# Designed miniproteins, single chains: the designs that were tried, part 27

Each design is a single chain, and the fold is of that chain. pLDDT is the mean over its residues in the fold that is shown.

## One batch from the design tools (miniprotein)

Design m910
Fold by ESMFold2-Fast:
Structure m910 (fold): chain A 92 residues (1-92)
Amino acid sequence: MKIEGKIEYDEERGVYVAVIEVEGGKKETVEIEIDGDTWGEEALQELYEKLKEAIDAEKILIYVYGKKEILEERTEQILEAGKLTLERLYKS
């Protein structure tokens, strides 16, 4: 299964968005919000649980909020973790 990801900036919300697109998913978009300031093991588990619910979606939008100084780097970390998590979920 092909999983593609990119980062976008949402000027209206003032946050970065990790956009994940899944080839062969249902024509639906799922929105997830993650607090970038609390990124760690607990946040990784929360991301896993939210992505497990979103597994059939063709498009997943992860809105990352937190301190402006870390937002871009944190969104990149979340995108990488999200893609890896989805790949594992689809293999399971």
Scores: mean pLDDT 78

Design m911
Fold by ESMFold2-Fast:
Structure m911 (fold): chain A 56 residues (1-56)
Amino acid sequence: SSKEQQILKLTYETLREIGDIVHDYLAGKLSEEEYKEKVAKVHADYQSKLQAIEQS
């Protein structure tokens, strides 16, 4: 796959993961602290993977 397709796929998968976290938080399955921690981790993972794709 092209780098553009890899970035688009990564972005789509990241948005889905954030959507699941938001859904669980709104459903009362996550505390505010757990929600913030999970979102921060997803954001950090996204930036690391994006950089790796751009450098490949």
Scores: mean pLDDT 88

Design m912
Fold by ESMFold2-Fast:
Structure m912 (fold): chain A 57 residues (1-57)
Amino acid sequence: PSNLYPALSDEGPPVADEAWVEAYRTALATGHMSREEAIAGLQGRLGLSREEAERLL
């Protein structure tokens, strides 16, 4: 309830999650990375669980 300072962490990432999902899907489709690497990437970038990352791929 206090706004003494800008909540920079609350503004969220400037890049939409759709852009990251599309990039990893493209890398998988072209064979530039493995499924496990794409899952790990989505977990790190979007804060997803392994199950959630698997469902997006």
Scores: mean pLDDT 70

Design m913
Fold by ESMFold2-Fast:
Structure m913 (fold): chain A 96 residues (1-96)
Amino acid sequence: MSMREEEEGRRALEQVERLAREALEAVRLGNGGVALDYIRRGVELALKSSPETARKILELLRRAVEEMLKIAEKSPGLVKMMREALRLVEEAEAKV
């Protein structure tokens, strides 16, 4: 990668790290819809990124959704929304 592509990739990853943190907090507050929206935005950013950056973003989002599922485990509604978030990540991984 050129230094510019590395910098753009770093900024995209930093943005997704913020989205993942906000999604985790939303799940802790019982707001699965907000968490799903943050994950959807992260997936959109991955699909607009280079394949290398997209794979790193999707790996980070997968880990975040797995943690969200653990947090949501006692709430069927939240679990359903987090499973939808995982599906979005898996569908994006298949496109990269």
Scores: mean pLDDT 83

Design m914
Fold by ESMFold2-Fast:
Parts: structure tokens; sequence; C-alpha cells
Structure m914 (fold): chain A 108 residues (1-108)
């Protein structure tokens, strides 16, 4: 299932981004989130099944929200520790949603 394979790859990039944030590599984490968003978005644009396209679009939008939160926190000169905490929490929520989507797709 190509959609499940894409979701698993996006999930791995989100997990790797959390590991980078925990190591203090915020720039490396942001790059991985950008790559994950692009992957989900490209998969959405190639998807012909409306339900699968919606799920890919949701994941892409959630990853975009993580990037927007990061940009906002940088503009207000938030402490690095706060940026890390907010991004880790947001990425955990993305992973939880991907896990829910994968479970739903495996039951279909």
Amino acid sequence: NQVIDTMEQVRKQAQDAIARLQAGDIDGAVELVQQAELMANRAMLQETNPQHRHKLGLVSALLGSVLLAYATLRVVNAPESHIQEVMIRALQRVIDEINRIIAELRQA
C-alpha cells in the first residue's frame, strides 16, 4: 500500500526530527520537517483516491503548522529550550495522527 509506505516514511522523518531536537540540533530538525511536509504534499498531489488524498493533505498541513510555530517562536526570540519543547510536542501529535491513519488504512 503506497499511502501506508509514504505515511511510514513521513513518520520516520518526524521521529528523526524529534531526535535532532533532543540533541539540540534545531536546524537539522527543521530540515527534516520540511522534507517530511514536501513528501506528504507530493504524495497528496499524485493521489487519485479522495480519502487517501485527504489523509496525506492533513499530515502535510500538520507538518506545515509545526514549521509555522517554529517561525513564530524565532520571530519573538523565544529561548531554544522553549522552541525544542513546542516542536517536540507538535511532532508527537503529528506522529499520533499518522499512527491513527495507518491503523485505519490497515483495517480497510
Scores: mean pLDDT 91

Design m915
Fold by ESMFold2-Fast:
Structure m915 (fold): chain A 91 residues (1-91)
Amino acid sequence: SEAKREEARKKLAQAREALKAENYDEALANAVDAAVLARELAEDGDLESAAEILEEVVKILREVYEKTGLEGVKDALEAVEKELKEVKEKL
């Protein structure tokens, strides 16, 4: 769905803005929301868009984890990296 792709891109943009503002809770929340939309895109058969979105989520979560050291961020990062691998294996 184009609407899901656009929403995911907006969430990624919001996460990046929050990261620049050092608002790590907002960056994490928006990155996780983008990952959920990527999962829905993968279920819809849009594996290419899902992979692109998940790759950007991984980048954001890595930066948040580097800045915060929070275990919850590490758990989210590991979960998204696993999902990205599974999506790429289906391409």
Scores: mean pLDDT 90

Design m916
Fold by ESMFold2-Fast:
Structure m916 (fold): chain A 85 residues (1-85)
Amino acid sequence: DEVRELLKRRREELEKELKELEKKYGKNHPRVARLELMLGEIYRELGDLEEARKHYREAYEAATAGGDKVLAERAKENLERVEKE
């Protein structure tokens, strides 16, 4: 499945970028929250709902701590949607 392989490559690149942003800004930065949200979306597309929940939760925590209310709401909505699965 070409789409699944592309999602796996994107996941690997975003995980590398996340580690670098965490080193530079710490875990509670809106830029970290945005990457956590994107990782949650990719894990959901891959059917890994437990990892998707983890990353959406981390996105919500990072966005609320970083003061990004719009991103926090997006993460919360995605977390609630995955919890219904």
Scores: mean pLDDT 86

Design m917
Fold by ESMFold2-Fast:
Structure m917 (fold): chain A 84 residues (1-84)
Amino acid sequence: EVDELLEKLREAVLKGAPEEEIEKIKKEILEKVKEYLENNQPPDMSIEETLKRVEELLEAEIEILRLAAEKGEEAANAYAKKLG
């Protein structure tokens, strides 16, 4: 289910969907991840910290995909390098 939402997010970004649609999909992914972590995460791990990391990764992926769609693959690769 999360994997299906991730694919939906990628398709929306590549098709140039509105920001609100992209953010809605991102929110759905974060809600599913939160549910998973609440049921499966050890007591000594921070769910809030993990969700923040996931949100940052989703934001980075959205930016990379937008750059690929708007400016081509080279621009997307340059942005990915800046993040790593």
Scores: mean pLDDT 72

Design m918
Fold by ESMFold2-Fast:
Structure m918 (fold): chain A 107 residues (1-107)
Amino acid sequence: MEEELERARRLLEEFEERMRKAYEELKATLDEEEYRKRHLEALKYLNLANEYALQGKLEEAAEYIKKAAELLGIELSDEEAYELAKALKLVLEHELKEGREVEPLTK
């Protein structure tokens, strides 16, 4: 359904905004080396979440979204992480079908 894709995009945009704010806060509070390490590790987990979501492994995708969120100090429930994994799969599948470059959560 088109409405499900729109809801998925909105959910991911909200999470991306939460991550943006978290990165700004961490950059202000951590030293440059610790910030870099956390940023790279969070990005690694988000890339794994994208891979698992595309494979339809939503529980594993949710686990990696939750791990990335934890590194950024973002609180996610298991249900919220799973809904983000579902949204991620739907958006990634749509972008691949349209032949677009796929970078949700990793830009």
Scores: mean pLDDT 81

Design m919
Fold by ESMFold2-Fast:
Parts: C-alpha cells; sequence; structure tokens
Structure m919 (fold): chain A 65 residues (1-65)
C-alpha cells in the first residue's frame, strides 16, 4: 500500500531501519499492543517534531494495511 510505504519511510527516518521493520511487521499482523510497546519508549526521548513524524508514520502504516 502507498500509505504503508510512506509511513514506513517516516518511521525509518527517525527510528532507523530495524525499528521501522518491526513496526511494519506488527502493523501487518494488526498487533497494536506490539506497535505501542516498540514506539512508546522512543516518544519520551524524541523532539516534538520527531514524535509527530513517528506518530504520523505509524498511523499511515496502520491505515495502509
Amino acid sequence: SKDAEEGYKLVREVLGKETADKIYEAAKNKDLDKIREIVEPYLRKLSTEEAEKVTEGVLLVLNGY
């Protein structure tokens, strides 16, 4: 999906490829608990701009799957 690909790129830019790959797999399985587990620790450490980018990316991946 185009939205899933765009979301993946946003997450990858902030969190890196390995973390983005894990989020993508969790979204494919509709495992919201796993996505939250992966993302929440990072959101506490990111700037506002980075946190917004990750949140938007995750939503795009979820909506695109």
Scores: mean pLDDT 82

Design m920
Fold by ESMFold2-Fast:
Structure m920 (fold): chain A 67 residues (1-67)
Amino acid sequence: SEEDKALGERVKATRDKYGLTNEQFAALAGVSVETVKKIENGEITPSEETRQKIEAAMAALDAAAAL
């Protein structure tokens, strides 16, 4: 869906912003590398739990960057 595509683009933008690999982002979010790759490609609609983990990881990175 467009929403899944938008989430994938946000994840990729976050990784690019902080210089993170798929492996590093997956470790921070507590999900598999495969899940991160599928989300970035818009291949899956993540579960609510997975979506919350991804959103929390992005928010935590932004909070850490803000000091």
Scores: mean pLDDT 85

Design m921
Fold by ESMFold2-Fast:
Formats: structure tokens, C-alpha cells, sequence
Structure m921 (fold): chain A 64 residues (1-64)
């Protein structure tokens, strides 16, 4: 479902950020969430700022 994809994308992005590699985090979020590159970048940027609401919104809008 769309909600499941959004959750998986956000989780993959967060795990990628923990590795310290922003590009890997973006790629993981894009792949797991079936998102556009722009959506994944916005989600990762929001996660870096600690804004979970903005991250969820970005994942939802970037879903392909």
C-alpha cells in the first residue's frame, strides 16, 4: 500500500543516514519507497533536520 511504501522509504532513509552517507540514504529511500529522486532528497533532508512530519509528507508526494 502507499502507506507501507512511505514507511519503508522513511525507514530506509533513516538507516542510510545512520551510516553517514547521504547519497546512500537517498538511494535507499528512493528504492524502498518507490519514490522519485526529488521526493527521496526531500525526505532525507527532513530526516536530517529531525522533522518527521515533513519527511512523511515528502515520501507521500514522491511516491511513484
Amino acid sequence: SLHDLATKGAAAGAIGLQSGDRERAIAAAQRAGHMTREGAEAAVDALEKGDGRAASEAVGRGAA
Scores: mean pLDDT 70

Design m922
Fold by ESMFold2-Fast:
Structure m922 (fold): chain A 64 residues (1-64)
Amino acid sequence: EFEITRIEPTRFDGRGGVVKITGKNLKGAKEVIFADGSTAKVLESSENELVVELPRPGPIVGLK
């Protein structure tokens, strides 16, 4: 399935922001899953990168 190798977090000033996720087989990922169970939409996807807008800061634990 999806493989994440690097997450480049955007510094958040009390709110969300934009995060770049690097990895393999990321084409087709639609959402990221956070440790609190919330999800965020993928804005851009390619084989090796995702761009996601986060509504709040938090660690990413998966993709779907």
Scores: mean pLDDT 69

Design m923
Fold by ESMFold2-Fast:
Structure m923 (fold): chain A 55 residues (1-55)
Amino acid sequence: MPTPAQRVDAMLEAYRAGDFARAMELVAEVLETEPDADAVLAEWDRRLREVEAER
């Protein structure tokens, strides 16, 4: 089972590729399958801001 950090990394990679639709699909999968989706989404939001700062 992927860790929350590994799931966030996959979502960030899709976002960096400009495939926003795929990034949203991965977020939806986290919401449906992850027991602590709130923690994963909080980490995703934090890491997404880091990625935006790299642009």
Scores: mean pLDDT 74

Design m924
Fold by ESMFold2-Fast:
Structure m924 (fold): chain A 55 residues (1-55)
Amino acid sequence: SMEEEIERKKKEIEILNKDLSRLEGQLAQTTDPALQEFLRRAIERYKKIIEELKK
């Protein structure tokens, strides 16, 4: 149902936001340029997924 779909998306967004916060924390602590680039790209992907789920 539409309500179940909304609830599923809400839970998924919550999980993704937790992962995003963790990735942002890792980026802030990282000094390796290659790892910084990898984390930045991962953060961008997570933000896009969250944005799509909100639509």
Scores: mean pLDDT 86

Design m925
Fold by ESMFold2-Fast:
Structure m925 (fold): chain A 97 residues (1-97)
Amino acid sequence: MASYDEETVKKWLESIGAESLFEDLKNAYDRFLSEKIRNSVTVTEEDKNELLSILEQVAKSTDLDEQVRLLDEAAEKWPQLEVSLGILKSLLILKHF
C-alpha cells in the first residue's frame, strides 16, 4: 500500500465486505498510531517499510493461517506493536469464523 492511514484501512475493509468491522479496526488502528507516534524514535524507516510490506502481504493473502503467521512474526519482531497487531489478528480470525 502507498500509505498506511485510516482511509486506506477503510477502503480495504470495504473491498473485502467487512464494513461491520470498521469501528473495531479503526480503534485498533488508532491504538497502532498512538504506539507508533509514542515509540517513533525506536522504529527506523527500514522497520516501517518492512512492517508495511508484511501488512500488504496479509491484505493480499487468502489463507487465514498465513495471515495469522505473518502478524505473529511482525509482533515478535516489533513487540511495541504487539497489542495493535494482536487486535488486527483477532479481527481477521473473527471475520473468518
Scores: mean pLDDT 62

Design m926
Fold by ESMFold2-Fast:
Structure m926 (fold): chain A 116 residues (1-116)
Amino acid sequence: DRAEAAALEPVIEEAARAGYEGGLAGRIEEGLRRAAEIARRAGLDEAAERLLEAAKVAADPAALEARAIALTEEGRALFLAGRYAEAAETLVPGLALSAALAGAREAARRAEAAAA
């Protein structure tokens, strides 16, 4: 229900922040592992496993982006179907992966600016 959906917002935000900070620091693997720990503490065991699997391919931005898109699309479909618990298991990792890539892009932009 809406209360279950609202309870997921802090978890989504905390996991996404961990991903973003990891990407920004050039430590995507560490950021995704931290996001997995956040998901696990929230009882989102599938999300945690998905994040740990993504951490194994942290050196491949294209693989991470493909996973982020697939998980976010699946999570959106589940959320629209009212399947909030299942949506959380896909949306939390999808958004954390997207945030990690955004952090990495921001780090690259800052490095280019510093080199100029």
Scores: mean pLDDT 86

Design m927
Fold by ESMFold2-Fast:
Structure m927 (fold): chain A 57 residues (1-57)
Amino acid sequence: SLEEKERLGAMAVLSKLEGDYERAAEALHRATGTSKEEAKKMDAAEIGKVVREALLG
């Protein structure tokens, strides 16, 4: 659902800010389909942009 994906997207950003890179990558993958390898290279702001673009159009 969209609500579940929005929750996962928020989790990805928060996990990155907390330094939990594995959790951030897993959450972004589940929210948007971004590969974990690609997600690990992103900072929190870039993760937020990817989430917004994938979930809001």
Scores: mean pLDDT 83

Design m928
Fold by ESMFold2-Fast:
Structure m928 (fold): chain A 108 residues (1-108)
Amino acid sequence: AEELKKKAEEILEKIKKEKDPEKQKELIDKYGELAKELAKVDPELALKVIDGLIDVAESIKDPELRKHAAEQALEAGMELLKKAPKELILRAIGLILRAIGILIDVSL
């Protein structure tokens, strides 16, 4: 858990500083995969990582990259919903709805 938390923080910092869209997409993919892994072993940390991924999606100007980040957040949020304890279900649903909102916005 501690190693995964540090890895998540490092990837998020790299995403925020990356100027090359292709490299930023690779980092988003790594961050999304980590969120899906965390959904199974640390649902509370998974919520924080997915929230960070949605914040990234909301900040991205490129529609294709924004869509990609939102799709990764949706997939991770759905995985979290399957594994989340009762107390975290509403928070997981909130993240899923935010990701869907971004996907609708970029598709219009």
Scores: mean pLDDT 84

Design m929
Fold by ESMFold2-Fast:
Structure m929 (fold): chain A 115 residues (1-115)
Amino acid sequence: SEAERERLLRALRTAAGALNLLRDALEGIEVMLKKDVEAAIKAGEEARKRLEEMRELVSGDPEVAEAVARVREAVEEAIRAGKEDKEKALELLRRARELAAEAARLAEARAAELE
């Protein structure tokens, strides 16, 4: 329906903006990880929760939802590595930022198709 299309369009635009902001947040977590691993893990868990909410928001577009899920998985892996292997956690956070940029571009492209 038109209402469902408009709802999905708004969700995709919201997700694209949130993913772009999340890239900056993930870079901040990389800096934090060098000084305070526990604070970085807590911030990463918060980012993971936001990504799960975002995946649900964009569930009407399976490809975008899958892209968001990949960002969430990279963040979860970084959290698990964070205390034991700081270098691995940093590499996983960098991967999460790259995946977030890809997910944002995909969400923007899908939103443009619905206009």
Scores: mean pLDDT 88

Design m930
Fold by ESMFold2-Fast:
Order: C-alpha cells, then sequence, then structure tokens
Structure m930 (fold): chain A 70 residues (1-70)
C-alpha cells in the first residue's frame, strides 16, 4: 500500500542517516543528496516511489563502500 511504502521509505532514510553519520562527512553528504532527491518526488505516484527505493538502495551501497575504508 502507499502508506506502507511511505513508512518503508522513512525507515530506510532513518537507517541511511545513522550509517551516513558513521561513514563521516562524505556519508552525510550522500544522505543529504538522497533526501533532497526524494523531496522532488511525488510519493503518491508508484513510479516515483520506485525511484525513491532505487535511490536509497544506490546510496546504501555507496555508504557501505565508505564504511569498508574505515
Amino acid sequence: SMEQDRKDIENMLDGLRTLGKKAGPEGEELVRETEEYIRTLDLDNPEDVKKAFDRIRETLQRIHALLKEK
């Protein structure tokens, strides 16, 4: 449901914020860029919900790469 998708996106962003902070300034910047991108989307539109999930997944992979360098 759209309500569940919004909740899932919020939970994923909370997780990204935690990991991004742990990854340092580069991680925080990636999270900020991801949050800004998601704010441009219409989360009542299923196509834009898909874009939000895809961006979150991409950012998570980049943050994990940064964490491996520490």
Scores: mean pLDDT 84

Design m931
Fold by ESMFold2-Fast:
Structure m931 (fold): chain A 72 residues (1-72)
Amino acid sequence: SDFAENLRDAIETARRRRLSRDGMINVLKSLMSLADPETQKKLQEVIDMIEQGASREEVLERLEKIAEEVEK
């Protein structure tokens, strides 16, 4: 599957508040299995931020940055 497209779909779903915290973590863990090792580390950092109570806005900004990097 196209990793960047799947990540963009996850971001859009989260923006519409259609993903719970656990749902977002599960989606990101699934995406990690499709990502290169450097991107996996970035996704794990986002999961850690969610588990530590980071705001939805901060999480989405970091995911968008990751998406932009993998789209290049």
Scores: mean pLDDT 82

Design m932
Fold by ESMFold2-Fast:
Structure m932 (fold): chain A 104 residues (1-104)
Amino acid sequence: MAEEILKVTKEALVRMEQIMDEFSLSEEQRQLVVRWVNAYTGLVIEAARSEKDVETVEEIINRATASLKANIAEIVPDPDAAQRLIQVLDEMTEKIKEIAQEHL
């Protein structure tokens, strides 16, 4: 479970880094996004390990994802870049939910 979540988030982060390069985001903006994704990863792994109720884990994941999307939308000035980053987060979130459902 934790290793599968780490793989999914690492793959998402690679895609996000490519998008940030394409749209020429500043190093400061890139470091913020990377730190937020790493914090998100730790939070969802801890939730999936600690909680036994799938609905509770999904609620935590949804809340964390909503916060991450809001932070990206605020700091990324290009709406096309923000939208593409948010799409990667949505795909990442759905894969993490599938992993949690299979292991809980």
Scores: mean pLDDT 83

Design m933
Fold by ESMFold2-Fast:
Structure m933 (fold): chain A 89 residues (1-89)
Amino acid sequence: MAAEAARDAAEAARIAEEYRRRVDEIMAEALAEAERVPELLEDARGFGEALLEALALAEGWSAAETRRVGEEAVEAARAYLAHLRALAA
């Protein structure tokens, strides 16, 4: 039991790091778009931080939940970037 829990925690940490990197990459593009609308820059930062906080919470649950939340976070980051690009047009 302890060895299985430790293995799942280690796997969750690896999955979280991979999705954190992907979210950071997408949010870097979103922050660049948000710089064109000054009021949105702080909102964009808060959104990115919220996605990373959700991923960190999932990491404490299981590797499976970390993967699910990570996928949702990447999709949410992409949708947010698309929204900012639409507002900037």
Scores: mean pLDDT 83

Design m934
Fold by ESMFold2-Fast:
Structure m934 (fold): chain A 96 residues (1-96)
Amino acid sequence: MAEEFEKMAKGLLEEASSLPPKVAEAVKRVAEEIQKFADALKKGDKEEALKYLDRAKEAFREFGRAAIESGYDPEAVEAGLESAIEFLEKIKEEIE
């Protein structure tokens, strides 16, 4: 589980280099929060893991705003955000 989130964070950082600056900054923040979540999982710190999971959800919302401001299609961005947030909510339920 933690390894999968580390891979996700790394992939997001690699993708950020090809994006507009504001979108890249938002994606890097998502990657940072997911990495902190993975680190908390490896430590067995449930409280810290839940905290970073909530921060990752907020970072995804900021990413969506940055993408729309950069001219991305709002419908596609909102659909992607709903999917990502729903996934993180399911992970939260499994940890709680």
Scores: mean pLDDT 82

Design m935
Fold by ESMFold2-Fast:
Structure m935 (fold): chain A 87 residues (1-87)
Amino acid sequence: MLSREQIDVEAEITLLELKGIIAEKTADKYYQKGDVENAIKSYEEALKYYREALELAEQAGPQFADTIARLREKIEEVEKKLEELKK
């Protein structure tokens, strides 16, 4: 069963992942409108939040293995989108 400390860390990781998702969806909307500059800025913000969440999850322990895998996938997707937009 999760301790208070584990719940607090899980909540922080979840909040950072959600912030990343919001930033990524915001970037997708800018991209659909042809606003490449704001799309890049929002994808960079999403990448920052996903990386912060990943670092916390990696430090928190093996119970976060699925979260780590998901965050790595999200980071790779955003990095690919940024690479295409910066061409």
Scores: mean pLDDT 84

Design m936
Fold by ESMFold2-Fast:
Structure m936 (fold): chain A 60 residues (1-60)
Amino acid sequence: SLQKTAEAVLVLLEAGYSAQQLQAFLTKENEPLPLEKAQLLVQLAQQGPLTVDQVVRLLS
């Protein structure tokens, strides 16, 4: 589910995963994400805490 993927993405972002590492993870989960969106997720996480709903919107 997209929500469970978003929850996993939050854990990876908190662990300091790069945009490329995040993209590779999502490709393996059969939910490929453009590198530009992965970079945006990392950038937003650096500016403050993200909610699951915010990550779901970015994955959609």
Scores: mean pLDDT 83

Design m937
Fold by ESMFold2-Fast:
Structure m937 (fold): chain A 84 residues (1-84)
Amino acid sequence: MNELVQEAIGEVAEALNDMIEGDPEKGRKEVLEVAERAVEEVREKADEEAAKAMERAREGFKKQADEILEKAAAKLAAEAALAA
């Protein structure tokens, strides 16, 4: 995820450098505004991917917890049947 963010920032930086070479006097201010907007877009995409990854992780952990609880309940039921 950090790699995708860094790659996108790098591509934007290269495009902005090409624009600056055409008009260096006005370029710096415009570059900062475009860069800030691009960083915001990259953050939004990274957050979406992170949210999806976390949702998948939560689902996986819940499934494992349910399996552990089911095995524990089955063991307790078997022990209770032997005690009766």
Scores: mean pLDDT 66

Design m938
Fold by ESMFold2-Fast:
Structure m938 (fold): chain A 97 residues (1-97)
Amino acid sequence: MKEVEIEILVDKSLSREEARLVATEFMTALIKRLQTQLGLRVVERRIEEEETESGYKTKIRLLLEGEADPQEIEELARQVAAEFSEVKEVRVRVHEL
């Protein structure tokens, strides 16, 4: 089992509600691609929102079942985030459990 922690920062030129939509669409796309590209199942998810001076930060924690290299998970999360122009910054950490 692996835990992945993702933080995305969305531009403050967007409204808080628009930032939430971006975060929701990002998470949905990521979960789908974790399953379809890496064979990983999401067994638990947690989401926390924070407004900062730099923008709207969404922290996502996913607990994953399956076998994949932590580096592949990190790369996939970064690739998905890059598909969202509103995401200014992404941070990914993967922990083996």
Scores: mean pLDDT 86

Design m939
Fold by ESMFold2-Fast:
Structure m939 (fold): chain A 94 residues (1-94)
Amino acid sequence: MEKLKELEELKKRYEEIRKAFLEAVEKLSKQNPDFYVPQTTFDLVDNGGRLLEESIRLVENGEPGYEEVFEKAKELVDINENYLLPISQKALNY
């Protein structure tokens, strides 16, 4: 139960970050034809999501390794939330 709640909360945070990021990229691309986002930035967002999905799979299947995978997923989501989400929200409010 605690693991599922933790995963649901992290998934909600991830979905908010991803939505804001994609909306900001679309808006900025329309405003500035020279706007460029490196593939490594997309990879950081996508890898957070993949580790989150893997954490969910491990819990649902009762497989070992949840703690390590979840901690990595949380670290990437935390990095994106603290850095990418504020920048994305600022872009959307302009």
Scores: mean pLDDT 80

Design m940
Fold by ESMFold2-Fast:
Structure m940 (fold): chain A 76 residues (1-76)
Amino acid sequence: SEEELIEKAVKLAKDGSEESIEELSKMLENSSPVLRYRIGRAIAEEVGVEKALEIVDKLNLSDGTKNIFKSAVLSV
């Protein structure tokens, strides 16, 4: 379910290891724009906006995916 994907994404973001950041990057690229936005908000709500922005800088994302994720983080 989308809820399970969001929970997994939050756990990966909280872990913050190189492996977890790479898995989170792949999950975001393979997600719909709506799911990317929901993941970005959920991560920011859990870890805070400042920490979520630090995570954005570590993620290997296309410009489009990064813009959606960053917009979601800043909406919290």
Scores: mean pLDDT 87

Design m941
Fold by ESMFold2-Fast:
Structure m941 (fold): chain A 90 residues (1-90)
Amino acid sequence: SKEIEELVKKAEELAKKIKNPEVRKLIIESAKLIREAIENKSDVTKTTGLILRVIGLLIDVERLAPDDEIAKEAIELLKEAIKKILEEIK
């Protein structure tokens, strides 16, 4: 979905503004795994595994940077992308 790709791109642009390099890495890796999930939508097992991995990375971001408003916005964009992927896999 073009809409999912735009959500992921927006999260990656926000990651560039994050000062904590570990938080940036986790958001960028999450975006990469979401793109891989979109490319592999026909493989439900692989896509589900990738989504679970992203959820774990986003929990790590929330733990590392609980007060980073830019990180929070990036997490919400990536969560919305995951919701849209799950709706398409149904």
Scores: mean pLDDT 86

Design m942
Fold by ESMFold2-Fast:
Structure m942 (fold): chain A 65 residues (1-65)
Amino acid sequence: MSGAELALRLLELIGQGKLSPELAAKLKEVLDSDRFPELLGLSGEEFLEALELTPEQRAELLSLL
């Protein structure tokens, strides 16, 4: 999965209301950041690492992907 494909999937999950409010807020902050264009050039795994999620938030997100 590319960073761009992951970004699209994250936007879908946010729009569907499937994420906890805390995780959704964290993802929106990253997507609205100046770093977002750089993250689109990464692999999906590198993008996930760059999100700096807690182990619990990462597990929640991966269960929905």
Scores: mean pLDDT 79

Design m943
Fold by ESMFold2-Fast:
Structure m943 (fold): chain A 73 residues (1-73)
Amino acid sequence: SEELVERLRRLIEELRAAGHTKTADQLEKSLDVLLKQYEEAKKNNDPKKIRFVEKQLEGLVLAAEIELRRVRA
């Protein structure tokens, strides 16, 4: 989902701005891997892999939101 990617990119930028550059870098690397897997799954018309990548992306968004709340607490 483009909305999830945009949301995750915003969260990564907020973590980086808060000085959590290492966590931001790790999330960015994970996002890059998932985007490559998503493109491969689309080319192969593999709906199971597409759903798997989308669930992983949702998990990264949740993890980033939890970390950002922890940082700002």
Scores: mean pLDDT 85

Design m944
Fold by ESMFold2-Fast:
Structure m944 (fold): chain A 82 residues (1-82)
Amino acid sequence: DERRRIEREITREAIELANKEGVSADEAIEKAVELFTERLGEEDGEKARKSFKVGQEVGRTILETVGETAEEVVKERREELE
Protein backbone atom coordinates (compact mmCIF):
# COMPACT_ATOMS: atom_id res chain seq x y z
CA ASP A 1 0.00 0.00 0.00
CA GLU A 2 1.83 3.05 -1.32
CA ARG A 3 -0.25 5.53 0.65
CA ARG A 4 0.43 3.77 3.94
CA ARG A 5 4.15 3.60 3.18
CA ILE A 6 4.26 7.34 2.44
CA GLU A 7 2.21 8.11 5.57
CA ARG A 8 4.67 6.13 7.71
CA GLU A 9 7.66 7.91 6.18
CA ILE A 10 6.09 11.33 6.78
CA THR A 11 5.11 10.38 10.35
CA ARG A 12 8.68 9.24 11.07
CA GLU A 13 10.12 12.50 9.73
CA ALA A 14 7.63 14.55 11.76
CA ILE A 15 8.53 12.64 14.94
CA GLU A 16 12.25 13.23 14.30
CA LEU A 17 11.60 16.96 13.85
CA ALA A 18 9.47 17.14 17.00
CA ASN A 19 12.30 15.53 18.99
CA LYS A 20 14.80 18.24 18.02
CA GLU A 21 15.41 21.09 20.44
CA GLY A 22 14.02 24.37 19.17
CA VAL A 23 11.47 22.83 16.81
CA SER A 24 7.91 23.73 17.78
CA ALA A 25 4.95 21.40 17.35
CA ASP A 26 3.54 23.87 14.82
CA GLU A 27 6.74 23.70 12.73
CA ALA A 28 6.66 19.89 12.80
CA ILE A 29 3.01 19.93 11.71
CA GLU A 30 3.73 22.36 8.84
CA LYS A 31 6.58 20.13 7.62
CA ALA A 32 4.36 17.04 7.76
CA VAL A 33 1.54 18.82 5.88
CA GLU A 34 4.06 19.99 3.24
CA LEU A 35 5.26 16.41 2.73
CA PHE A 36 1.69 15.06 2.52
CA THR A 37 0.80 17.74 -0.03
CA GLU A 38 3.88 17.08 -2.18
CA ARG A 39 3.58 13.29 -2.13
CA LEU A 40 -0.20 12.60 -1.89
CA GLY A 41 -1.77 15.85 -3.13
CA GLU A 42 -3.42 18.96 -1.76
CA GLU A 43 -6.55 17.21 -0.46
CA ASP A 44 -4.52 14.79 1.68
CA GLY A 45 -2.32 17.68 2.81
CA GLU A 46 -5.37 19.59 4.04
CA LYS A 47 -6.72 16.50 5.80
CA ALA A 48 -3.35 15.94 7.47
CA ARG A 49 -3.21 19.57 8.64
CA LYS A 50 -6.69 19.32 10.13
CA SER A 51 -5.91 15.98 11.79
CA PHE A 52 -2.61 17.20 13.27
CA LYS A 53 -4.13 20.47 14.46
CA VAL A 54 -7.04 18.65 16.13
CA GLY A 55 -4.61 16.22 17.74
CA GLN A 56 -2.42 19.06 19.00
CA GLU A 57 -5.42 21.03 20.30
CA VAL A 58 -6.94 18.00 22.06
CA GLY A 59 -3.57 16.99 23.53
CA ARG A 60 -2.86 20.51 24.77
CA THR A 61 -6.35 20.88 26.24
CA ILE A 62 -6.04 17.53 28.01
CA LEU A 63 -2.61 18.42 29.40
CA GLU A 64 -3.75 21.85 30.60
CA THR A 65 -7.14 20.83 32.01
CA VAL A 66 -6.41 17.32 33.30
CA GLY A 67 -2.84 18.18 34.33
CA GLU A 68 -4.00 21.02 36.58
CA THR A 69 -6.93 19.04 37.98
CA ALA A 70 -4.95 15.82 38.46
CA GLU A 71 -2.08 17.64 40.21
CA GLU A 72 -4.53 19.45 42.52
CA VAL A 73 -6.44 16.24 43.31
CA VAL A 74 -3.23 14.30 43.98
CA LYS A 75 -1.91 17.07 46.24
CA GLU A 76 -5.17 17.28 48.20
CA ARG A 77 -5.38 13.52 48.67
CA ARG A 78 -1.73 13.31 49.68
CA GLU A 79 -2.21 16.03 52.31
CA GLU A 80 -5.39 14.33 53.62
CA LEU A 81 -3.62 10.97 53.91
CA GLU A 82 -0.62 12.50 55.67
Scores: mean pLDDT 63

